# Designed miniproteins, single chains, continued (4), part 105

Each design is a single chain, and the fold is of that chain. pLDDT is the mean over its residues in the fold that is shown.

## One batch from the design tools (miniprotein)

Design m15881
Fold by ESMFold2-Fast:
Structure m15881 (fold): chain A 69 residues (1-69)
Amino acid sequence: QADALTAQGEAALAAGDYETAVAYAQKAIALDPNNWRALSVLAEALGELGRDEEAAEYAARARSLMPPP
């Protein structure tokens, strides 16, 4: 399920395994394109990998879907 894949992506990101974080986040987004947590994980992992343009696009989408504070 998308939430479980997102959690695995978050764990990979925390461990510094950015390629694995991208893979899990992409799977989560394939199941739920509006999963702002998965989009956020993907954006951060892509940024750490130096894919800054893609990271910025996914970060903007994540922020637009994230609940206000």
Scores: mean pLDDT 82

Design m15882
Fold by ESMFold2-Fast:
Structure m15882 (fold): chain A 55 residues (1-55)
Amino acid sequence: SPVREELARLAERVAELVREYKELREKGVSEDDLKRFEEKVRQEVLRLVLRISDL
């Protein structure tokens, strides 16, 4: 199903963002840098949710 294939791609993108966030936390980056990344993830997740709504 094309929907299943697109959802798999979206799931992989979310997994990448979670992995990147964990790496930043483990590296002990500044709280300000972590907050900037959290906002970036929030915006990216919102964008992905809107894409799913268009399927």
Scores: mean pLDDT 78

Design m15883
Fold by ESMFold2-Fast:
Parts: structure tokens; sequence; C-alpha cells
Structure m15883 (fold): chain A 75 residues (1-75)
């Protein structure tokens, strides 16, 4: 699976209220972004970190927004 596929699964999990699955896929996506050294890697990692923080704060709309921004940078 690609980082894009993992982020899409993380968004779906948040929308379903499955936060453990969302965190699992977010972690897998972060690992791939870090290992692949993609263009804008640092910006993507900051967005993923902000999404994780938003999930912990219960701000699921912001979490999804940050993940969608990360997806646009991965395309």
Amino acid sequence: MTAIEYLKKAIEAIEKGDLETAKKYLGKASKLVYEEKLPEQEKIMELLKAAALAIEQGDYEKAIEYLKKALELLK
C-alpha cells in the first residue's frame, strides 16, 4: 500500500469513529513519507502531526482537513 492509500483509510476510519484504526493508518503513512524522502516531506510530516494532535483534541473536522492537505502534496 502507498502513503496515499493509508491516508485515505485513516480519513475513512475517522469518519466512522474508529480512532484506533485511524491512528494505525496515520502511523503507517508517516513511516512511508519519512522513508521515501518525498518532495515537501517536512511539510507533509507537519500536516500529519497536526492531524494526530487534532484527533487527540477531538477536532475530527480539522484532522480530516490536515490529512486532505497532505494527500494533495503526495499527488
Scores: mean pLDDT 83

Design m15884
Fold by ESMFold2-Fast:
Structure m15884 (fold): chain A 69 residues (1-69)
Amino acid sequence: MMDNLREAARAVARLLREAGMEEGARRLEEALARGAPPGELARLVSEAGAELVRLYGTPDLPFGGPRKA
């Protein structure tokens, strides 16, 4: 159970960094580094996920960003 949550937190932290949300990424990375309890980690992932969904509120089939990668 913890492995799935920790992996999700790492993935979300990477997405936050790529989106320029360094503060959110830092909070998740610090929680992961100190071994935050599942409840706290889930809360941080949920908060970050909600912000990512808000930023990508209208996905354009490609994962947002420029015309071509």
Scores: mean pLDDT 70

Design m15885
Fold by ESMFold2-Fast:
Structure m15885 (fold): chain A 55 residues (1-55)
Amino acid sequence: MEEERALREAEERGQLAAKYLKEAQKEIDISKAKSYEEQVEMTQKLTEKVREKLK
């Protein structure tokens, strides 16, 4: 029972993280970097921010 609840909460947090990632990804697209490496670095930093917000 408690495991099912924890799984549900983890799924909800995963969906929230996906939403934040999608919004951040769209902002990256608007401010697209000219080089692929810069694009990757920006995406990585935004992903890290999303992880911190999940706490």
Scores: mean pLDDT 70

Design m15886
Fold by ESMFold2-Fast:
Structure m15886 (fold): chain A 55 residues (1-55)
Amino acid sequence: GRELLEKAERLARNSEHRAELDALKRAVVTAPDDAQQAAAAERLREFLLEVLASS
């Protein structure tokens, strides 16, 4: 959700995390189908949780 995204954006100040976050956000926005959008959103969510868990 919004709170997870905000926290991950703060933690993703490292260029590597920022690049991955931007790529995942783009994948969600550019998904051509609801199923692909849902899959991309789940990958983004997993990344956000992983970043939070490692900090």
Scores: mean pLDDT 73

Design m15887
Fold by ESMFold2-Fast:
Structure m15887 (fold): chain A 61 residues (1-61)
Amino acid sequence: SEEELKKLGEKYGLSVSQVKSAITLIKEMGKEVAIQYLVKDEGLSREDAEELVEELEELLK
């Protein structure tokens, strides 16, 4: 849901749009590319990016 994505985004300093971009990358290109996007383009630490991607994968399953 939008509300769940917003809460996750707020935890990591990301907008819902940025969280949705990460979800699209997970679905289309896989976990590694989503982590790279979050670290390189959004400025997350590697640890935070891995944690967020794991939380998003759980949410999508």
Scores: mean pLDDT 84

Design m15888
Fold by ESMFold2-Fast:
Structure m15888 (fold): chain A 87 residues (1-87)
Amino acid sequence: SLEEARKLFDEAVRLAEQGKPDEARKKLIESAKLLIEAGDVETLVRFIMAAGILAAGYLMQGKEDIANALREAVREAIKLAEEKGLL
């Protein structure tokens, strides 16, 4: 559901801000999976872009562990979407 996907995305952003890269990554992937199952490509692309921008921001701050976790989540989300024929 869109509400559940947004909640998971917001939770991932908070976990990243708290310095919890593994949990942030997991929540981003869970959010992406819900959007993929719903076929909501528009929201999925927006969330992927937002997570990518956030990762770039953390990298510029020297928070490489957080940036890498977010980048890994983005790559996994794109891979899953491609496997389902959405991208």
Scores: mean pLDDT 89

Design m15889
Fold by ESMFold2-Fast:
Structure m15889 (fold): chain A 82 residues (1-82)
Amino acid sequence: AYETLIANLTAALPSLPASTQANLYLAQGIAYANLEKYASAISSFTKALALNPSNATAYANKAAAQLQLGDSANAAADAAKA
């Protein structure tokens, strides 16, 4: 289940290198988006981007989640960075 994945990713995060943490936050965001928890997904993608600002996949997925919440302005801005 996505909830179990999110819990496991969150528990692993503090002990891992920043590049691995960025990838786990990306995975966590995707898991939240699959649960239709778009606000939580955006938060996770924002954390991934704080650790890896060049992650095109994180920008694209963040934009998609923002669009699902009706935030077209922020979605367009983040999509342009993908």
Scores: mean pLDDT 81

Design m15890
Fold by ESMFold2-Fast:
Structure m15890 (fold): chain A 65 residues (1-65)
Amino acid sequence: SAELEALKRQVDTVRWMVERGALTREQTLAILDALRRRAVQLKPRDPAGSAEIEARIAEIEAMLA
């Protein structure tokens, strides 16, 4: 869906920015929290897509550890 594609692009952009040091840890966590809320809103319509976004967010959170 267009919603899933947009969320994927946003998460990929955040990962790219984190890899380049363009975001602070605090800024990154705030953005990921907002994206996770969007994934939760998508879950009733696309549970697989929601889970995919949550997995991608978890990968970025692991990079910040």
Scores: mean pLDDT 87

Design m15891
Fold by ESMFold2-Fast:
Structure m15891 (fold): chain A 107 residues (1-107)
Amino acid sequence: KISELAKEVAELLRKLAERMREQGVPDDEIRDIETLAEEFEKVKSEEDMINVLKKAYEKYKPRGTSTPRPTTALGLVVQLYKAIKEKGISPEQALEALVTALRAELE
């Protein structure tokens, strides 16, 4: 189930990247989304999922005291890693939240 959800997230992120490209979003932001999709596609276990979220969190976390409000897929990934670490949500719940949010954004 984790690998299936991760593949769904990867496909949705690729669709998001294509839409962002059509809307003229900066190429560097699009590449970050594409890279994230590739990392999710490789997920086979809960540990892999946690590692992907942790890597994204370390790269995109705010420097300072404020937690970023998710306005983009990258911001959402940061928030979901914090929720796993601080609130004890499962990696499966985090993936399901990502799928739901990405589907809503692509409507």
Scores: mean pLDDT 74

Design m15892
Fold by ESMFold2-Fast:
Structure m15892 (fold): chain A 60 residues (1-60)
Amino acid sequence: SEEEKARLEFLLNVYRIALEAGEWVLSQLPEGSPLAQQERAAIDETRRYIKELEEEIKKL
C-alpha cells in the first residue's frame, strides 16, 4: 500500500541518519576499545536493517 511504502521510506531515512551519527561516534572513540567494538556492532546491525528495509520497499 502507499501508506506502508511511506512508513518504510520514513524508517529507512531514520536508520540512514542513525548510521551517519553512529559512524561519527565511532570515529571519536579509541581504536580497539570495548566501546569502539560495541559501536561497530551497532553500526553493522543498523546497516543490516537498512538492507532489509530497502528489500521490503522493492516488494511493494
Scores: mean pLDDT 87

Design m15893
Fold by ESMFold2-Fast:
Structure m15893 (fold): chain A 73 residues (1-73)
Amino acid sequence: MDEVWSSYSSQGRLLDSITKKEVEELKKEAIEAIKKGDIRKAVSITTALALKLIAADRPELALEVIKEFEKLL
């Protein structure tokens, strides 16, 4: 588990750029899902986003995303 995340982290420069764009896209999609009442989709997207941020060694951003999601519910 940690070894897989370490592998993602060691390509951090490429993943940082991709992760930032994907984070913004997933965040937008999660907000749209909440607005549509699709809470299951919103939870799934938020969880995937949090995991990506943790894998990118940005757990503080993962916590921020979770808190932002809670405020929308």
Scores: mean pLDDT 68

Design m15894
Fold by ESMFold2-Fast:
Structure m15894 (fold): chain A 76 residues (1-76)
Amino acid sequence: DEERLARASELVLQGEEAYKKGDYKTAAELYEQALSLEPEDWSIWKNLGKALEKLGKKEEAKEYYEKARELEEKWR
């Protein structure tokens, strides 16, 4: 569990670095990998949505933003 969280965090950091460089495709792929490890982490859904929006996948981004909001509200 702890090791899974650590790996997901590493993938998120790599995705953030890719996003900062404008490599939105790589960022999305890294965030997707992080979600496979931590599907309940609403912040990863939100970050993936942002990357998809930059790639012009606006409808998919909207769905991922909704998922992020749903998860965030559940844990508030």
Scores: mean pLDDT 86

Design m15895
Fold by ESMFold2-Fast:
Structure m15895 (fold): chain A 89 residues (1-89)
Amino acid sequence: MEPLDMSEEEALANPEVLAEGARLAVEQALKAIERGDLELAVKIAEELAKAFADNPEAKEAAEKLKEAAERGDLEAAREAGERLVEAVA
C-alpha cells in the first residue's frame, strides 16, 4: 500500500488544514498567473471551487479566480484570491 501521507484531498477534508490549503493554493495560482502559467492557475481555481462547493462565498471567489486566470488578469486574480481567503477564514 502507498504510505498514507496527507494528500491534497485529505488536507481539504480537514477544516484547519483546509484553511491553510486554500491560502497556499491561492498563492500558487497567483504565482502561476504572474509567470504566465495560466493553465495551472485555472486548474488550481477549479479545485478550490470544488473543495468549497458548500461555501457559496468561497465558491464564487474561486470561480472569479478561474475567470481572472483564463484572462491572465493578475489584479482581478489577487482580488478574487483575497475574497476566497476571507471567506474561508
Scores: mean pLDDT 74

Design m15896
Fold by ESMFold2-Fast:
Structure m15896 (fold): chain A 56 residues (1-56)
Amino acid sequence: MTVQVTEDVPGDGEERFFLRKGEKVEVLEEIDENRVLVRTAQGRVGEVPKSVLKEI
């Protein structure tokens, strides 16, 4: 499922996974109630809060 990033994600946490506002990412897996594993168009994979994602 492709979703859009609503705000810049500066890589909080161990992985330091960065996303930019307006970027489209694929949801791979739900990690917990508030976090998902996503893959960028460039093939980067990382964990982000669900709150920064918008279904389109």
Scores: mean pLDDT 73

Design m15897
Fold by ESMFold2-Fast:
Structure m15897 (fold): chain A 63 residues (1-63)
Amino acid sequence: GPVGEEAVRLAEEALEAARRGDHEKARRLMQESEKLGVRAVLEGDLESVERAGRLIREAKEIL
């Protein structure tokens, strides 16, 4: 759903920020994605939650 799609989009932007060395922006975007991820779980959008989680884990490995 839209909330899960936005969580994924924020996670993708967080990973790109991490790859560019913008660690502050990456951390903020990860936090925003994780907040939306909680709402996506309540909506049953587990596919988006898992996809966002994978992107966040990759970003954390760079930070």
Scores: mean pLDDT 88

Design m15898
Fold by ESMFold2-Fast:
Structure m15898 (fold): chain A 74 residues (1-74)
Amino acid sequence: SLRQAVADLVIEAQKMLDAGKSLEEVKAFADERVDEIAERFGLTPEQREELRKRVHEVIEQLYTWKQQQDAAAA
């Protein structure tokens, strides 16, 4: 399902952040995955851009959360 594909993308992005990948590397990965998801599920260009924006927002939130957790653990 589209929901599962997006969930899998977010899980992989979280793993990349946990592995120490930069925010820019994770966003680049997300862009490629969003394009693959858009092709697979027949999303319009507007739906693809909206998904890209939402995924970037989620990744930025995950990055911020990780920074806060790492600071609390130090």
Scores: mean pLDDT 82

Design m15899
Fold by ESMFold2-Fast:
Structure m15899 (fold): chain A 82 residues (1-82)
Amino acid sequence: MIVKPSEEEIKEVNEHIKRGLERVQKAIDEAKPDPETRSLATSRAVAANLRAVGLMLEGKSIEEIKAELDRDVDEIIAFIKA
């Protein structure tokens, strides 16, 4: 089922995505991973963002979307630091 999100919901999810991307970028800057790890981390970040949008279209709560996005970001950061 595709659900049209509200303007407020879109804004809140986008702000959370922005904060997640800032966390990933900080982890890359601090860990200075090899080019392959950086490329894979970037690809995973894009996939996480697309997943968040998909969950919103499926009518998941904003809290659920944020939790899934935070989990994905934490996994990406762990991958960068591995």
Scores: mean pLDDT 80

Design m15900
Fold by ESMFold2-Fast:
Structure m15900 (fold): chain A 62 residues (1-62)
Amino acid sequence: MSDEFLRVLGALAAERIKREGLPPTKENARRVIEELAKENGIELTDEELDRAAEIALEYLKK
């Protein structure tokens, strides 16, 4: 999967985490990324899930 697409998923996950008032943890980021992937019919590898979760946490820190 392209790095640009993982950045989009990370940004969307960060927005959902903020909207729902969830703690900005890697576990919550991974869960939200998995939910977004399922909603869009996308299958992610464990590495892609971890990468997208890390990107989401970067967006949450700024």
Scores: mean pLDDT 80

Design m15901
Fold by ESMFold2-Fast:
Structure m15901 (fold): chain A 94 residues (1-94)
Amino acid sequence: DEKLKLARSLLHGAEVALENGDYDRAIELFEEAVKLAEGIDPELVARAYTLLGKAYLKKGDYEKAIEYFQKALEVDPSNPEAKKLLEEAKKRLE
């Protein structure tokens, strides 16, 4: 419960950092949220992976973006946002 409360708080802070263009801070906070939620809350983990992919995509690190969108889809195979962003990141490498 305490780990999930902290993970949700970190996820919220990371989303705010991502929205403000602080991609490095967002990445740090999303990675911490994943570590706390891994094996406990798959929905939070899938969301954090999708947003990690978005942060790397915004930084122009397309290989890392692809990796995280694929991780999100391993947790939630039907996630339409992760699928769309994965195809966008792949096109950037062409």
Scores: mean pLDDT 88

Design m15902
Fold by ESMFold2-Fast:
Structure m15902 (fold): chain A 74 residues (1-74)
Amino acid sequence: GMMEEAKKRIREAGEKLGLSEETIELAIEYFEKWAKAMELTEPPTNAQLAFVLKEAAEKGGEPVSLEEAIKALS
């Protein structure tokens, strides 16, 4: 489904960016909380997923730029 596909894309992008498993799991957790709060009616955009990934990476001590995250998801 939409949520499973988005989580897979976050994981694959995080791996491409060289992020730790802990940071990738944090990004997935942030995405789930965000998606629930927003009551998503449409699949998330690459920019939305990239923003979540960037925020998690910063908190995990592995900062990446929004541009790098977008490229990893494209």
Scores: mean pLDDT 85

Design m15903
Fold by ESMFold2-Fast:
Order: sequence, then C-alpha cells, then structure tokens
Structure m15903 (fold): chain A 77 residues (1-77)
Amino acid sequence: MKEGLLDYANDLKRLADELEAVSQRLKTLADILEKLGEVSPEAKKLGEELRNLADRYERTAQLLKEVADKIIEAVKK
C-alpha cells in the first residue's frame, strides 16, 4: 500500500503541472483582455480576475507539489 501512495503523489505532481499550464493560458487571456480594456472596462476587470485566478492556480500547484514531496518522504522514511 505504500507503493500506492507514491503513485498518488506522482498524480498530485501531474495535476500541479496541469494547473501551471492552465495558469499560463489564463495569463495569456488576461493580457489580451487588459489590452481590450481600452475599449471595455468589463474586459479590463475580467483580465484582472483571470490574472488573480492564474496566481491562485500557481499557488495551488506549488502546494500540491509540496504535499506530494511530503508523501514521498513519509513513504521512504
């Protein structure tokens, strides 16, 4: 069953990588929306919200990696 925890930790790391990829896409969309903010205040606000969401996703990804590392460490010793 300890081997199952290592697989689980690897899945957490994979999810973290996926969240980082989504965060990068959100930042790209936010950049476009902020540029459109010259024409639409709502676009600017949405861009800011997407940047905040991207930052939260990156933070969550880091926490997932930290938890995964602790699981691996606990299983190994």
Scores: mean pLDDT 83

Design m15904
Fold by ESMFold2-Fast:
Structure m15904 (fold): chain A 55 residues (1-55)
Amino acid sequence: DKIKEEALKLVEEGNFEEAGDLAFLLKLEGRGEDAREVLEAMKKAGAKITDIEAA
């Protein structure tokens, strides 16, 4: 899945703002499991709460 893969790549790069935006898009598409995986990756990578709340 391109959106999920891109979001996880952004997390790896430390770009939490864009990763959060893509997680939000996944949630809007009804893909809550994929969005949750991205948010968990962000948390483990040390993202701030504000970046996580964007999704």
Scores: mean pLDDT 75

Design m15905
Fold by ESMFold2-Fast:
Structure m15905 (fold): chain A 56 residues (1-56)
Amino acid sequence: AEEQRKLAEEGVALIRQGRVGEGAELLGKAYQEAKKNGDEEGIKAVEEMAREAGLG
């Protein structure tokens, strides 16, 4: 949903600022929201954002 994408975007922004722990936590929250909603596309989007941010 829109909220999970916003959390993921904020997480990536924090990682780019060097706040890797805070950014990873927001990405983890976005992942959990997508998983609870059965949103497979949202899960893949968050995973891709994490990889692009250098989290693997």
Scores: mean pLDDT 77

Design m15907
Fold by ESMFold2-Fast:
Structure m15907 (fold): chain A 56 residues (1-56)
Amino acid sequence: ELSPEAAAVLEREIVAVYGSVERVRANFSEEELRTYLESLGLPEEVVEEILAYLRS
């Protein structure tokens, strides 16, 4: 379950760039994804929400 803000970020910065959530999960570690999302200047709460979604 993602907030509208986290869902919009996931679509724009991950799905649109890398193709799919499954592709990202297969090719990136949680640490790599955290570093990338933090580099975008996102709030910590949004970063953790996206990472929790990708873990489920």
Scores: mean pLDDT 78

Design m15908
Fold by ESMFold2-Fast:
Structure m15908 (fold): chain A 71 residues (1-71)
Amino acid sequence: MAEELLKKAKEAYNRGDYETAIKYFEEAIKVDPENIEAYTLLAKAYRDLGDLEKAQEYLDKSVELMKKRRE
């Protein structure tokens, strides 16, 4: 389920459709809240869309999860 949402999100991101990518990445993290890749790509998509505040929030969450997983 989360894997399908990630695939759709990555396809939209690669196409430059950041709004559609964000939608699918947000759905992916609802299914798998610890998916580091989804948070990292959400941060990039929001940055590319110009929403620097949300980009920072998702980047911080991605870093937090990476640190927790490596412990």
Scores: mean pLDDT 81

Design m15909
Fold by ESMFold2-Fast:
Structure m15909 (fold): chain A 56 residues (1-56)
Amino acid sequence: MEKEINEAMETMKLAVIQVMLRNGKPQEEVVDFLVENEGLSREEARRRVAEAAARL
């Protein structure tokens, strides 16, 4: 079920990904980090990284 705070949490995750990308981490490493540490599916992690990169 969706919550109103879900979008805010997604925004925070996006900001964390943007910080990692700006620090020079390869997109593949950021995807692996999200899968292993946040429990995201690889498809979700890849989508998050793509969104973060587009907003840099």
Scores: mean pLDDT 74

Design m15910
Fold by ESMFold2-Fast:
Structure m15910 (fold): chain A 92 residues (1-92)
Amino acid sequence: LEEKKERARELAREAGRAYAEGRLEEAQKLNEEALKLLEEVKKTESDKQVKVALGEAQIGAAEGLAEADPSLRAETEAAIARIEAEIAAIEA
């Protein structure tokens, strides 16, 4: 399960990068693969763990966006901070 969570995060990061570069079809395929892995996690993990894994994947996507398009950095930093706060609240 941990390997699936890590793979989903990396796929989301690549999707974010592809989206920023205008490769919309590739970004969509990468996001679909990440979501499929998270659906497998959902079958065996608690609702809290699934929400954390989804949040981590979203952070990955935002990081990928910022890497490919620095003009989105402030927006992606705000999104990452919000998601990190949500993860912390779930784990509290």
Scores: mean pLDDT 79

Design m15911
Fold by ESMFold2-Fast:
Order: C-alpha cells, then sequence, then structure tokens
Structure m15911 (fold): chain A 85 residues (1-85)
C-alpha cells in the first residue's frame, strides 16, 4: 500500500508519527522500522490495532499515534488524512 498523508504536519512531526491501520501485519510494521534508519522522512510506523474503521475504509483513513522505538518512547498525536492506493 502507498500511504498518503496530509501536509498539516511538519517533517519533524512526521518523525514521531505512528499510523494506526487495522489489517497491516506486524511483519510490515517491522519492515518499516528496520528500513527507516538514517533517513526517517517517512517517519511512519504502522500498527495492527483496534482501528477497524480505518482498515474497512477502502479509500482513506484518519488516524495517528506513537513511534516509541524510534525516539525513545516519545509520541505525538496528529489529525491527518491517510489515503491508500
Amino acid sequence: DNITISSTMSNDDIRDLTITYTGISSSLANTVMSTSSGTIDNGISVTDTLSSQISNSSTNGLTNGLIASIYGNQGRSYNQTIQRS
């Protein structure tokens, strides 16, 4: 999936972003985390949590959360539009 996020966040804010996306496997989340070393312009971690509404949205979602494993258990919450293609 290609995840498009709205521009209401700065690049620095994106670094602390965890997107809650139901139906994404933990293996995909681990892949994102393992490939984000050096440059984290994506700043995206995908978690398989209780956001069934987002997963069942076939076009887009609106959610955010925490990337603790990148920035020492720091997290941020932002409102953004997430589209899947």
Scores: mean pLDDT 34

Design m15912
Fold by ESMFold2-Fast:
Structure m15912 (fold): chain A 75 residues (1-75)
Amino acid sequence: SEEQLRNAENAYRLAKGLFEKGDYEEALRIAKGVVEKFPDSPYAAEAYRLMGEAARKLGRVDEANEWFKKAEELE
């Protein structure tokens, strides 16, 4: 449980750092890993938000809107 939480946090922080550097495709890929591997973690909602922001930067508007909706459903 604690190890899963730590792994989710580390993966989310990596994705966020990639997003901040403008590596939107990689940020999106790593954030998807967080929601797939750690769906019940407190980082899942934040990861969906990050996926939405990254998808928006990549021009994937419809996909971005679905992930923002997923983030809202988890909060």
Scores: mean pLDDT 88

Design m15913
Fold by ESMFold2-Fast:
Structure m15913 (fold): chain A 61 residues (1-61)
Amino acid sequence: MLSEEEIEEKVKELIKEVLKRVPTILDTISEEELRKLAKEFVKEKGEEATVEEFLAYLSKK
């Protein structure tokens, strides 16, 4: 399980990668909302949190 500091770092990396791959996502979701969803996702998946799974998670939302 990731520490709280590791979760925050993972969230920052996920957001950076998502914005690189899908820059238009901010047209639909605010950056604050995107960070909130990323944090919840990382808490659920822990070490297994990947950009691909997060993008699938956002698609279902």
Scores: mean pLDDT 76

Design m15914
Fold by ESMFold2-Fast:
Structure m15914 (fold): chain A 77 residues (1-77)
Amino acid sequence: SEEARKHYEEGKKYLDQGKYEEAIKHFDKAIELDPNLAEAYFLKAMAYGNLGQFEKAREYIKKALELDPNLPLAKAA
């Protein structure tokens, strides 16, 4: 979905600005429109990690990996 991708991109902008709660809201909208958008779950996990919510971060990383097992490896390279 183009709308899901737009919310994902807005979430990334907020994440880059350190606005983690706003980033999460946009990733939530992206996921609502496209529940299989693994990248949105992964970046939502990063936002929760930056907020010190490590348990939630771990859950969303797991969800992202279930949808796309190669996603974090592409980021680590």
Scores: mean pLDDT 83

Design m15915
Fold by ESMFold2-Fast:
Structure m15915 (fold): chain A 68 residues (1-68)
Amino acid sequence: SAAGEAALALAEARAASAKAALEAAGVTPKVTVEQVDETSARMTVESSLAKGELVVHADGTISGTVET
């Protein structure tokens, strides 16, 4: 769906930014994006500096936590 594609696009953009920031800090992060439902996508971050997950919704809202 258009909403699902929008959620994935937002999550992918956020994932790319998180990956770039962590790589600039000197670590090799594992960052993944997965469709959760028709209006949301999950971004997962795993590195020595940060670990967690965020759910990005098509309306631009974000839920979840990242721990350091």
Scores: mean pLDDT 81

Design m15916
Fold by ESMFold2-Fast:
Structure m15916 (fold): chain A 72 residues (1-72)
Amino acid sequence: DRAEVEARIRAAEEELAKIPEEYEKERKEIEELLAKAREAFEAGDLEAARRHVLEAETLIGMVLIKEAVSKL
């Protein structure tokens, strides 16, 4: 579903904007994955777009865990 992929990319972009500056390396990697997801989406390659957005979502989750642990 094209609408699902677009919604996931948008949600991931919103989550990326909330990541603190301390995670600059991870933010850059997520930005690259989201750029690849958008390129695949615009090319009509929904499978590639889903793969790249899933990778971005996974990294976002890892950053959130690292931030939570750092506050302990």
Scores: mean pLDDT 84

Design m15917
Fold by ESMFold2-Fast:
Structure m15917 (fold): chain A 72 residues (1-72)
Amino acid sequence: MTPEEREATLLAIVGGLNRLKEALDAGDSQAAETARAEIDAVIDSVPDPEFRANLRKAVDTAVAFYEAEAAA
């Protein structure tokens, strides 16, 4: 995986997380599910297992934080 491919992946993840946060803040469960599915598809496409595992951990942490804030 090239540095450029890593950057493109990170930008896609950030975009997905922003959409997820907006959906959760709006109470739009369908939009939140769609954004999560898009994020999962990006992570699953990553051929580097260490980078993929790190992305999963970072995304799961961010999602848990967003869901906790939306529930408060």
Scores: mean pLDDT 84

Design m15918
Fold by ESMFold2-Fast:
Structure m15918 (fold): chain A 86 residues (1-86)
Amino acid sequence: THPFSLAVSYNNLGVVLKNLGRLDEAEEAYREAIRLDPTFAEAHYNLGLVLEAQGRLDEAIEAYREALRLDPTFDEARDSLERLLA
C-alpha cells in the first residue's frame, strides 16, 4: 500500500471522527495523514478545523497557513484563516 493511499484513508477517518464529535481521535487521524503525506493540504486544513473546535486557535491558524502554503488556491483554508484573524 502506497503511503499516499494511507494518508487519504486517515484523512477520511478523521472526517468521520470529527463529525461524531470525537475531536482528539480526529486530530490523531489527521496528524497520521500528515505524517504519511506532509504535502496533503486538505489534511492540514482539516486539522485546523479540529483545533479550532477545541479552542486551540493559535494552532488552528498555523494549520490553515500551512494548508494555504501547500495550496494557495485553497479557498476554504483562506476563508477560515481570515475569519480567525478578524
Scores: mean pLDDT 89

